# Designed miniproteins, single chains, continued (4): the designs that were tried, part 92

Each design is a single chain, and the fold is of that chain. pLDDT is the mean over its residues in the fold that is shown.

## One batch from the design tools (miniprotein)

Design m15201
Fold by ESMFold2-Fast:
Structure m15201 (fold): chain A 112 residues (1-112)
Amino acid sequence: HMKEIDEEDLKKAIELLKQAREVAKGVNPRAAQLADEAIKYVEEALKTKNPELGLKALDLVERAIAEAYRAGNEDAVSLFLQALSYLAKALGLTPEEVRQRVARAMREAEAG
């Protein structure tokens, strides 16, 4: 079942990802690159109304959180977590599903 994408939450996610990218840029170029790719998928999801593209963007944001966390960039981590929350909400994910994705990103950061 295709859930309706919340365009306003998706647009807020794009804005937060752009802010996170700027904060990550120069400190962790990998997190910035993941943010750029996530922005592209979110913009395409907004254009096509395809939730699968939004889910791909979520995976990229989770990786960006892990990279920023490993770099000790607390400001970037905060912005990426906010972006993840808006993106997940836009895609109709529950608060529990959002928490599970955050936990996975942090676990990946600690393991890598």
Scores: mean pLDDT 82

Design m15202
Fold by ESMFold2-Fast:
Structure m15202 (fold): chain A 88 residues (1-88)
Amino acid sequence: SKIKIEGVEVEVEGDKATITIKLGEDVTDEELEYLKLVVENILELLGVKAKVKVEKISDKEVKITIEGVNKEQAEKILEAFKRAMEGD
């Protein structure tokens, strides 16, 4: 199903990028797995070796942590993620 995003907060510090997503509907386990798969596929496509963690922090909020990336890599990952979430 199409995930409805109402807000995105992004923080990049050192070798870590954190994306906090606020959703219009309660997040499902399938949507958590989908978000992790999207980020992991982006990392593979870009040839970046990083650790991805996806956490449900509330019924409508998800935190994605990417460790082992520099600022340039983080910016490329975030751009690709935004494109994937918009469908193109």
Scores: mean pLDDT 78

Design m15203
Fold by ESMFold2-Fast:
Structure m15203 (fold): chain A 83 residues (1-83)
Amino acid sequence: DITEGVLAVAQASIRTAARSAESLEHMAESLNTIPNIEATLLPDGIELKAEIFGKVHRYFARDKEELAKALQEIYRIKLELKE
């Protein structure tokens, strides 16, 4: 019934949230192995700090999509400075 449907949706949401959190934690650990990149897991996301050619760049990512965009921007800046 309605109660059974609500429980099923709640369980699915919890599983999705747990998966998302686990992925961010693994990504933070992986990123901390890269020289000049510092990843800090916060309650609301990941803070990414990168030193590129003596300049410090800081980004905040609330989810995996934002983290991917932050990494993309870091590599983009690195390429711009190489031109």
Scores: mean pLDDT 67

Design m15204
Fold by ESMFold2-Fast:
Order: structure tokens, then sequence, then C-alpha cells
Structure m15204 (fold): chain A 58 residues (1-58)
């Protein structure tokens, strides 16, 4: 499901596996949404990351 892909992508990003996180999140939404979510997670911007993760899994 989109929600499961979003959760797996978020975990990969938190593990520092940015490329794999983008690929996993791209299965749930667009590549642009995935890249923005991963960038926010890596920057430690939890509020922005949460918003983008919800957008990807919508």
Amino acid sequence: SKEEAAKRGAVLALEGRADEAVEELSKAGTREQAERAVRALLAGDSKTAGAYLREVSA
C-alpha cells in the first residue's frame, strides 16, 4: 500500500539510505514528492517531512 511504502521510505531515510528511500517513496507518489520528503527528513525538519510524507501516501 501507499502508506506502507511511505513508512519504509521514511525508515530508509532515517538510516541514511537516501537513494533507496527516494525509490521506495516514489512507489507511493511522485518522484518529486519523494525527493522533497527525503530532503526534509535528512535536514531534521520533522514538521515539513511529516507534511510531505502525508502528501506521498494520500
Scores: mean pLDDT 80

Design m15205
Fold by ESMFold2-Fast:
Structure m15205 (fold): chain A 59 residues (1-59)
Amino acid sequence: DLEEKLKLLEEAIEEYRRMLKEEEPNPALYELMVDAMERGLSGEEGRAELRARRAEILA
């Protein structure tokens, strides 16, 4: 569904903006967000993977 994909993309972009605002520049987090956007991150599995990988980087 295009609308659902668009909402997921917007959510990913907002997470990226939030990270840039709240964290010191971190190349790993930036690369994670770029990778997610390039792959067209979609669905609960995609979001779960993004959150898990972000958590690993921030740990």
Scores: mean pLDDT 64

Design m15206
Fold by ESMFold2-Fast:
Structure m15206 (fold): chain A 62 residues (1-62)
Amino acid sequence: MEAARRARDELNDLADTDPAAHQERGRELGRVIRERGVPPAGDEGGVATQEVVNEWLAERAR
């Protein structure tokens, strides 16, 4: 959880400092979410997406 928060903060900083890098990171995250197959149910879909996002951000924080 903490690693994911740090990576998210880093991405937010990149949006201002390096928009190109931020955009590339966003595209990669979108691809990962798509590959994991988020269910159509809004509530459960949101939870599943959040788990994928947290996992991706934690990996990038390393």
Scores: mean pLDDT 61

Design m15207
Fold by ESMFold2-Fast:
Structure m15207 (fold): chain A 66 residues (1-66)
Amino acid sequence: SLVDVFRKIAEKLSKEYGLDKEKVFTELLELYFKYGFDPEKIAEYLSEKYGLDKEKVKEIILEELK
C-alpha cells in the first residue's frame, strides 16, 4: 500500500540522516494530500527542510517504488 511505501521511506531517511521517523512519515502524508505522489517535489521539500542532497533523497524515494 502507499502507506507502507511512506513508512519505508521515512524509516530509510531516519536511518540514513538521523531524522525523526514519525515526523518524516507525517510530512510524507501531508505532501501526498497537497501535491499527490510526486517524488521530485517530495525530495525537494525534504532536502530543503533538512539540508540534504536532493538527488540522494529522490533515489531513496524511487527505490521504495520498485
Scores: mean pLDDT 84

Design m15208
Fold by ESMFold2-Fast:
Structure m15208 (fold): chain A 68 residues (1-68)
Amino acid sequence: MVQGQLLSPALSPEERLALARALARHEWRRGQEKGLPADEVAALIRRALAAWGVPEEEAERIVAELLA
């Protein structure tokens, strides 16, 4: 499987993080609009970020930021 086009190595760390945060906020909003539990939405966001090649440490920080 080939994924991670959106998180190209050509992007700076700041650009990759900004793009990952934008995706996470979009998924969080979608989950809230559907009335999904916060833990379920967090799991979906982690899965999406992992598929995009976001490291687990950064994905966890993004999720924690959204849940705060």
Scores: mean pLDDT 74

Design m15209
Fold by ESMFold2-Fast:
Structure m15209 (fold): chain A 91 residues (1-91)
Amino acid sequence: MEKLFNALLEKEPVILEGKHKIIVFGVKPDVTAEDVAKLLEEEFGLEVIKAEKLENGTIVVEVEGTFDAKELGRLLKEKFGATDVLIVKLP
């Protein structure tokens, strides 16, 4: 945080394109896979291929499109209380 160069790198968008799996950990108990899918469609313009909430509360969404991965992770943490967000490129 105290290095100005690190703050500039943290400001740069991380643009991803194509099919990705977005794994959202530690969301609030009342958050559904549909809530996450709707946010990704409405705020990021992503095509949601599949959305699922696992027994442990982890939400997994498969998407296609172009998005800023950093902004997406930030918004998921802010809106849904996610503790972590993992983004994996699909073949």
Scores: mean pLDDT 79

Design m15210
Fold by ESMFold2-Fast:
Structure m15210 (fold): chain A 80 residues (1-80)
Amino acid sequence: MEKRKQEALKKAEEVYEKNKEKTKEAIEEAKKKGDKSADYLELLEKIYNGESLEDLLKEAEEKGDEALVEMVKAEIEAQK
């Protein structure tokens, strides 16, 4: 049973690593275009790096960026 749990965790880590790699590529492309979406993509990378959604929400609120606040709230809702 323990080995099956380790297998599931390993698979989840592989999916996370692939998502992180795609997110970095998208961030670089958006920054090159001067697109404000780069901030939203950086937020997604922080989420995939295991940052607390509560901490990210507080940071977005402190910056006064309403769009970032809405994005973090949407991620909280999506993650159950």
Scores: mean pLDDT 64

Design m15211
Fold by ESMFold2-Fast:
Structure m15211 (fold): chain A 74 residues (1-74)
Amino acid sequence: SLEEVEARIEEKVAEIKAYLEEHLSPEEAARLNKGVEELKAVLLAAARAGQLSAAQVDVILDWVKREAEELAAE
């Protein structure tokens, strides 16, 4: 359902943003979180247009989360 897809986007975006804020400087976290918010807007628009599944959200945002984890691990 649309509600499931939107909830999945919100959940994973919040997790990524929190991870960046915990592991990076405030300046670095703010810069990257701007990009994450822009991606969130695009994904929500696609979901509302019926063009994005929960599985596709998982693939995209799991990749973003992995990149955030690798960046913070240095």
Scores: mean pLDDT 85

Design m15212
Fold by ESMFold2-Fast:
Structure m15212 (fold): chain A 135 residues (1-135)
Amino acid sequence: IEEQTKQLLKQLEEDRERLQKLIDDVKNLKNKATDDETKKLLDEIIQLLQDARELLEQAIKALREKDYRMALALLSGVRGLLDQSIDLLDKALSNPNASDDIKSQLQKIKAELEEQRQRLLEMINQLKQLIEQLE
């Protein structure tokens, strides 16, 4: 359990760093966007990703305190925020006023978020298995 918890903590801390990089990438993309609709959608995405990062930090803290059920609830919250961010990226990609360069960068960000979402689902399943071992 302690070794499994340590491995999960390392994975969560690495994904927290990746999430910060994605936030920075979205902020940089917003600065390059020329249309108000894209800027508005990117602002909403930035806020959702920042909220996801805060919940992820809380989940890491809960896991360190061995509050596995709280960590699971918080990671489920992170998943919801990543899902909303992906939906907003799809709306931004559908915007006819966005340039091909902006759309290319949005597709890259979406792919990285989808990979992070998949890793999060795997970590949620690992945490569920840890909880079952305690019961």
Scores: mean pLDDT 88

Design m15213
Fold by ESMFold2-Fast:
Structure m15213 (fold): chain A 68 residues (1-68)
Amino acid sequence: ATPTLVLKPIDDENVEVTNTGPLTITFGDGTVLKPGESKILTKLELLLPAVAAGKEIDVKKITTIDYS
């Protein structure tokens, strides 16, 4: 299964992150995002390596940005 995220920018520092994939994602700051869950994270937190199914993932490669 492939991890997938949708990022919606809120302001210069904050982003709404939605896990649209089937895998739980853990960000490098310890934030856990389950399938279908959304949380507001800082851009700094998103720079840390994330993990899904025990593997490190490149957040940039699994994200779609929603500018609406």
Scores: mean pLDDT 79

Design m15214
Fold by ESMFold2-Fast:
Structure m15214 (fold): chain A 69 residues (1-69)
Amino acid sequence: MEEQKRLKEEADKLLSQGKTPETQPKLQEVLERVRKLLDEMSRTAPDTPEASMRLIDMAVTITALENAL
């Protein structure tokens, strides 16, 4: 939960700065980290609505990062 929140905050901060030569490698790095976390969460997710909402939130973050790159 904390890791997801931290990655989302980091992604949002980078997205707010826009695509620049300085932010582009950081956006790519965060995207890869979020993808790995989503894979881990998908394998270990409990059968609850709260877990499903977290998976959706991570997928939205991945899409935003992919669109920024």
Scores: mean pLDDT 76

Design m15215
Fold by ESMFold2-Fast:
Structure m15215 (fold): chain A 70 residues (1-70)
Amino acid sequence: SAAERAARSREVAREVGRELREIGEAMDIGLEYGAKAGSSEKRREAMKKALELYIEEGKSLEEIREILEK
């Protein structure tokens, strides 16, 4: 059925959209900590790359936040 196919497609799209939002939030957290830590673009770049790596490893936003606060 077209309705069933559309429902499955929307479910997958919502799941992917949620993952992308979580990635965006993690990156924003890293940029905030990078900015608060001060003056170096290299520091912000390193933080962003670390966040991307943590996300690829499957770490939760809560775990990432704890790492950044330690």
Scores: mean pLDDT 63

Design m15216
Fold by ESMFold2-Fast:
Structure m15216 (fold): chain A 100 residues (1-100)
Amino acid sequence: SLEDKLKEANQLKAEGDEAFLEGKYEEAIDKYTKALKIYNEIIGQTDTTSELFTKAVEGAVKAYNGIAASYEALGKLEEAAKVREDAEAFKKKAEEAKEK
């Protein structure tokens, strides 16, 4: 179910957060990237008025921010800046979808 996918994505994001706090930045990026893929799958399968859509968008933004912070910690500042730009574009597009 999409609810089970949301739970899986949230668990992967939490694992990314833990890896980041432990200084395991490459592992954090991997976990956040896997979470982001599942969040985007949920977003593609739900209407914009659903609570699942809202929770998946929020989770995706947090995953983007975690990836960017991990790149910054690795000294990959250009990659981090691009991910932060992608996060802002993603948020804007999600809000536009709700205003239809």
Scores: mean pLDDT 88

Design m15217
Fold by ESMFold2-Fast:
Structure m15217 (fold): chain A 93 residues (1-93)
Amino acid sequence: SAAEYREKAYAILEAKSDEEAEAKFAEIRALAQEASENQTPELIEEAYEALLRGLKAKMYLAAAEGKMSEEELEEKLKLLEREEAEVEALRAA
């Protein structure tokens, strides 16, 4: 369900370690892939939104651990924020 996708995405933001974040991120990716295969627009949109939130959380965690440069983080976050805005606009339409 959509609620499960959002809950998993929020859990990534609360991750205490890189390993925990990667495990939760993998779960969101699996749910997004399953939704895509089912061809349900609402589930695909919600799963995609959850995936973007998961990616954003993982990138922040990687930067905090020194595994990603601040410059790379900024560039990738701009791409994710653009995608988040596009999904938001589609849902508002």
Scores: mean pLDDT 65

Design m15218
Fold by ESMFold2-Fast:
Structure m15218 (fold): chain A 80 residues (1-80)
Amino acid sequence: MKEEELKKADELMEQGILAANQGRYDEAARLFTEAAEHYEKAGKKNQAAFAYRVASIAYRNAGDEEKAQELEKKAEELKK
């Protein structure tokens, strides 16, 4: 189960990177957020924090500052 969560998170990260490279920042942000949630389920707090941080950057590039700030807060909470 945990290993499958990690594999799914990794796949979502790759999809998010592809979307971001295409300028689809809203889609990238959603994919990175989903990846972060799967990393959390896998117990990978550092990877989840990283995924939330890149999702925050993607939301900021999409013009959604409120969601960007929410995800930055989640990333900081996980970095403990």
Scores: mean pLDDT 85

Design m15219
Fold by ESMFold2-Fast:
Structure m15219 (fold): chain A 60 residues (1-60)
Amino acid sequence: AEAARLAEEVERFLALVEEVRAHGATPAQREEIWARMEILSQDRAALQRAAAGVAALQAA
């Protein structure tokens, strides 16, 4: 269902953010991050999960 799709999208977004943090951002990756953030921003729960994941990555 939609919740499962959004959870998968959050996971893909966080994997991309982690890769960018580790190896640096290409222009294509920056573009993809912006597009994914726009999608996630339309759902409060997805946005909150993404924010929590980014905070965890900052701690790593």
Scores: mean pLDDT 73

Design m15220
Fold by ESMFold2-Fast:
Structure m15220 (fold): chain A 84 residues (1-84)
Amino acid sequence: SLEEIAERTIELYTKRTGITPTFEQALAAVRAVLRNRDSSLEEQAREARRLIREVNRKLGLFPLTDEEARELSEAAREALEELL
C-alpha cells in the first residue's frame, strides 16, 4: 500500500539523515516518485518538493530545502523498489 511505502520512506530517511519527516511529507514524496518513475531523479525531487510545499502550506509546517526534498524523494524511490 502507499501507506506502507510512506512508512518505509520515513524509516530510510530518518536512518540516513537523523531527521524524521511527517507522514504527509513522506506520502507526498512517494506520490511524486510514482508519477515520475520514468523521469530523472532531479525531476522526481522537483515534483516531490512541489507536492511537499502544498502539504506544508496546509499544515503550517516548516519548508524543506532542495537537498532535503531530494533525499526524501530518493528514500521514497528506494522504498518503492523494495516493496513493489
Scores: mean pLDDT 81

Design m15221
Fold by ESMFold2-Fast:
Structure m15221 (fold): chain A 56 residues (1-56)
Amino acid sequence: MSEEELKKALENIKKALENPENDVVTRVALHEAERLLPYLTPEQQKELQELLEKYR
């Protein structure tokens, strides 16, 4: 996965989690976030985990 693709995917996940329109979209975004975690830098992982925790 390229750095640009990863950054775009991360931004899309953040948008879905911050402005959830329905449970299905939110659930898909959460699963995608979990799949991306191993490919992220420690800083990006922390940011995403904090966002997931706040949304919970």
Scores: mean pLDDT 72

Design m15222
Fold by ESMFold2-Fast:
Structure m15222 (fold): chain A 93 residues (1-93)
Amino acid sequence: MSEEEARREIERVHKERGKEDPESLIHEALLLVQLGRPEEAIRAARRALEVAGPDDPRALETLGIALWADGRREEADRYFERAERLREERERE
């Protein structure tokens, strides 16, 4: 995907679903990772977590992916571990 194509897709999703929709923010963060813009991806992923709630496993995993792309491997591993624990707790209930 080109940078221009990714920007147009993000704009379309924001227009259709709203900028503050957690799915839109997750999609934006993952596209920014693909474009090699990990710092922007981290901001989008953090906003997704704020909107979805602190215990949303998908938002936590997305933040982990963005941090991993930024070279923050230890921080990323903590978010992946937290997301996995929350998924396991949900399966027990």
Scores: mean pLDDT 77

Design m15223
Fold by ESMFold2-Fast:
Structure m15223 (fold): chain A 92 residues (1-92)
Amino acid sequence: GNPLVAAEHLERAAELVRKGDFDGAAQHVRRASEVDPNPEVREHLRKAAEALEKGDLKTAAEHLRQAYDASPNPKVREAIRRLAEEVEKAAA
């Protein structure tokens, strides 16, 4: 997998959450889940995308935090952190 491509998708997802486009954000999180090299990160991003599609922002944020903890890559971690913050703001 390519962690830089995963990070780019997660950064785009954060922009879409900020704009209220949760379906668009979920599609980019799903793409990140397909290309990230870490299987634990992929599973949590897949679950986050499913939660975003259902409008379950609290569950989405929880899975994003779990993906952050699992990721060894600093750019992926930073992209997940920003996305989690935007999802948490939208849930408030």
Scores: mean pLDDT 91

Design m15224
Fold by ESMFold2-Fast:
Structure m15224 (fold): chain A 90 residues (1-90)
Amino acid sequence: GPLTDYILETAKKYGVSFTQEGIDGFSNSSILSGYPGRYHLNDIFEIISKEKPGIVVDSSLVEKINEVLGKYGGPGADEETLYKEIRKVL
């Protein structure tokens, strides 16, 4: 659908690819594909691209990023802390 296509095109811009299970998990997560994740997609994929060049994002990595965003990405979140915690799970 349009949201999944947007996520994939944004990831591709940074050289990030997904397994089928990875993109399904990402798109079905309200945290990742909705709030707060949708507002951080460019930064998330840039971090993945820089920290793990050539990685294919699988369901396990999607679950880890989902947990970080759920804990650190809410209202009043500090972006520096959020991005630091994302780097730790890569």
Scores: mean pLDDT 85

Design m15225
Fold by ESMFold2-Fast:
Structure m15225 (fold): chain A 83 residues (1-83)
Amino acid sequence: GREALSRGRYEEAIALLRPAAEAGDAEAQADLAVAYAALGRHEEALEWARRTAALDPELARLTAKVLRELGLDDVADEVEALV
């Protein structure tokens, strides 16, 4: 999952991460938020970021930082507001 994400293979990352994220893995949920945001699927990105923030607020902050590094400032601002 994360390797596909780091290589910019966002569709593949989503397919690999979704089972773990649905099972409640906060790290997988955070990685899904990044992948959806990178694909311009902002509502889905925010849904997963909200779930991440509920389980691990510090991980949600890190997710917002990653989104800013990718130039996705608008979605990063929304994620940061969740914590």
Scores: mean pLDDT 83

Design m15226
Fold by ESMFold2-Fast:
Structure m15226 (fold): chain A 86 residues (1-86)
Amino acid sequence: MEEEKLIERLKKLIELGREAEKELTEEELELARRIAERAGGDVAAMDREMQELLKRHPELTEEQLARIAAVALGLLAERRLRELAA
């Protein structure tokens, strides 16, 4: 059941995103939300948005980038899970 595996992966991404969200500043959280919105559920667009973030914010640490990515992926996964449930 490919759908069952997808749902499990999406739930894990949501959990990771929620945990990371608590550790983000308001500015970092806003960046994560904007990335998720611009990606519009497209994983390839998500990758492009993360590459763009790296270019615009070279001061961000690897840890900050990982947390921003986790929140953005979690938001994307929440949207995908809602679409699958509808």
Scores: mean pLDDT 77

Design m15227
Fold by ESMFold2-Fast:
Structure m15227 (fold): chain A 97 residues (1-97)
Amino acid sequence: MEEAQKRIDTVIEGLEEVIKSEKPDPGEIVTLLHALIFLVENYELTLEQRRRVIDTLEKALEVLKKFPESPLLKQTIEELQRTIDRLRARVAAEEAA
């Protein structure tokens, strides 16, 4: 869908801007990661679009792991990792079918 592609591009661009900013906020990164997860779960995406979103989620999660550890951030990273692993497994199953 043209609408889904536009939403994916907008969220990925926003995420890249936050990561490249002088003072990146881990909360803003988490919000944008949840937006990408929402798109994968609620929109009919192509396998290529799903792969691009998951690759972006994995890359951004590695950035989050570099921030100073806090209990809340650690819990959020663990929850995001589980969600990303689940999404990756679904794409792998679809590609194998």
Scores: mean pLDDT 81

Design m15228
Fold by ESMFold2-Fast:
Structure m15228 (fold): chain A 95 residues (1-95)
Amino acid sequence: MDAVIEEAKKELDKLVTTLETQELEPEEIRKIVARMVGLSLRILGEELDRLLQAKKAGDEKKIEEEEKKLEETNKEIVDYLRRADKLIAENEKKK
């Protein structure tokens, strides 16, 4: 795997774990979610670029591999963001 994508995914996992395990103020939660969104866009951008390069090269096997990675990454990111959204909603109920 690419080190940039691996590091970004590791940071996303750490951020969502922090949201799930720490008692945080609403402002801190919003900052973490904003960081998660930024990391998600960076990961997706990198994988989209690789897919585009594979398509330009006409490598059918590489295109299939990159499309699969992008689909898996998208599902993972959606899960992280959904978990963050649930925590924001729960925190707002504690007002």
Scores: mean pLDDT 78

Design m15229
Fold by ESMFold2-Fast:
Structure m15229 (fold): chain A 75 residues (1-75)
Amino acid sequence: SEVEKLLLEIVEYMKKNNLISDEEAEEIKKLIEEGRLSEALFKIIQALSKQDQKDPIVKELLEKAGEALKLLLES
């Protein structure tokens, strides 16, 4: 689904920018694979909320998380 694709893209980008640990990324990926997309998104938002909110990468990821939320609400 489009939501699964977007959530996986967000997680991979967060991992590349050291915004989450490898263990946290694997936990979120498992939630996505299990179809627990709202829980995966919640964990993403929690992880981003702990980061520097002035970081443009964090802002871009929060915008993508908002897109994922919109897609979930339309499902």
Scores: mean pLDDT 86

Design m15230
Fold by ESMFold2-Fast:
Structure m15230 (fold): chain A 97 residues (1-97)
Amino acid sequence: MKSILELIEEAKKAIEEGDWEKLEEILKLLHEKLSKTPISEISEEEKEALKELLRLLAEAEELTVPVNLNFVSEIDNKVLAVVYVPGKEPEIVVVDR
């Protein structure tokens, strides 16, 4: 299984290449990986990479479907949400499910 960082890098490459089918597949794998990882074990590097991925997704002109970067941890029973508001830096919030 690929690491969270590897999946984020592949998603970024899919965005750069305009391969939206590959992007959807990678995002599904990323959601699955994150659901099996305790939120407390997600590194600051992984959090920053998720924020950058959300920024790139928000700027992608050819995305016709909403992309939701809400991840549910099966271990912590929590939701990790990456929130993007135009004109602000992306934020990571953790809420109880």
Scores: mean pLDDT 69

Design m15231
Fold by ESMFold2-Fast:
Structure m15231 (fold): chain A 78 residues (1-78)
Amino acid sequence: LEELAERVVEIAREHGVELSLEVARILVQNALRRLEAGESEEEVIAWLTEFLVRGGVPREVAEEIAREVVRLILEHLA
């Protein structure tokens, strides 16, 4: 979980987005719970995209970050 949160911070930084480790931990936990509850990869990507957009991230950048983050989480679950 800690390594996942650190990787999320790195992914955001590569796209020019500053994300705190605390927020990254919360996002990872929520994404995991959503996947365990039966939400699709696309639904979780959409949720994370909207979260980032509401935080001021441009939609195109938010979509890229969301896809990378959800893929990373799915790799952890495999």
Scores: mean pLDDT 84

Design m15232
Fold by ESMFold2-Fast:
Structure m15232 (fold): chain A 65 residues (1-65)
Amino acid sequence: SLDELYEEARERLRKLLEQGKSIGEAVNETLRYLLSKGYSPKEATEAVGRALRDLMAEEAARKKA
């Protein structure tokens, strides 16, 4: 489902960013993974974009303390 796709994208992006990957590297590796799982390019790019936006907002909120 699209909700499962979003959660999978979010978890993979978070782990790659925590490993010190750049945003571009994390996005590209996550997209490649989702495409390898049979998701369409449109579904994969929408999910990765949404997940990245949410993760960046959460990081910004943590830094406001």
Scores: mean pLDDT 83

Design m15233
Fold by ESMFold2-Fast:
Structure m15233 (fold): chain A 103 residues (1-103)
Amino acid sequence: MNVYYTALIEVELDAPAGTEVTVTVEVESSAEVVETGAAVRHRGEVLALGRSATPVVELRFTVPEPGRYTVGVAVATAAKPAWVTARVSVNGELVAEAELTQN
């Protein structure tokens, strides 16, 4: 039975407008991860969206401006986990970590 877990993670990007960045979402869970989805949003606009059949999703986009960005993470597990966590890295540097909640 697939169970879905989500988090909204806020990330601050100090990169100037026009900079290309890579956001990597890496998921760990006590149960098998069967799907990872992520979306980067800024000021109500979706800048990047990705899905993977692995615990990792990589998103690439051009920064419109420095500031606060929201990374939405959605994970499907093969069975009900005791825990699901996501790590968010920007250009290979860890910037945030969050526990996901069941939805």
Scores: mean pLDDT 85

Design m15234
Fold by ESMFold2-Fast:
Structure m15234 (fold): chain A 99 residues (1-99)
Amino acid sequence: MREENLELAREVIELLLEHAEKKGFDREEFLEQLREAVRAAAEELRRAGVRVTLEQQRRGLEELLRAVKAGDLGLIDVSEEEAYGAIVALAEALREEEA
């Protein structure tokens, strides 16, 4: 379940980078901005004592994946808890890419 969420988070990250490139953004610059934004958001949630379940992480990631595949990030429709879940999962996936 955790590994499934990490794999889903990696797919979301890859599609976000592809979407950014198609819009004319630099892939490496976008990745750096995404990593910093997600890291900052996850740290704020941690300090606030926010806890998310693996199910909330999955639901948030699935909705984000759907919106990215549709090519319209404005279609993201998630609860606050699901949004927090997606942030936590994305932060974990981005940390594991740093070897």
Scores: mean pLDDT 78

Design m15235
Fold by ESMFold2-Fast:
Structure m15235 (fold): chain A 73 residues (1-73)
Amino acid sequence: MEEAARAIREAHRADGREVSLEEAEMKVYAILAMKYTPEEEQDALAAELAALYRARDLAGIRALYEREKARAE
């Protein structure tokens, strides 16, 4: 998780872009949340993630990931 966030940050850095570790971590949780979400609910999840991303709400994005991961069980 933290290593994945660093990898995303390093990839952006290689492209001449700077992103914070918090922003990279939000990206990782959003990707993982989408992976665990059934196809029929992905549009609704994408809208929720977009709102939280605009608010820079890492805790909210992490909560969505935990919710979808639990449902995948």
Scores: mean pLDDT 74

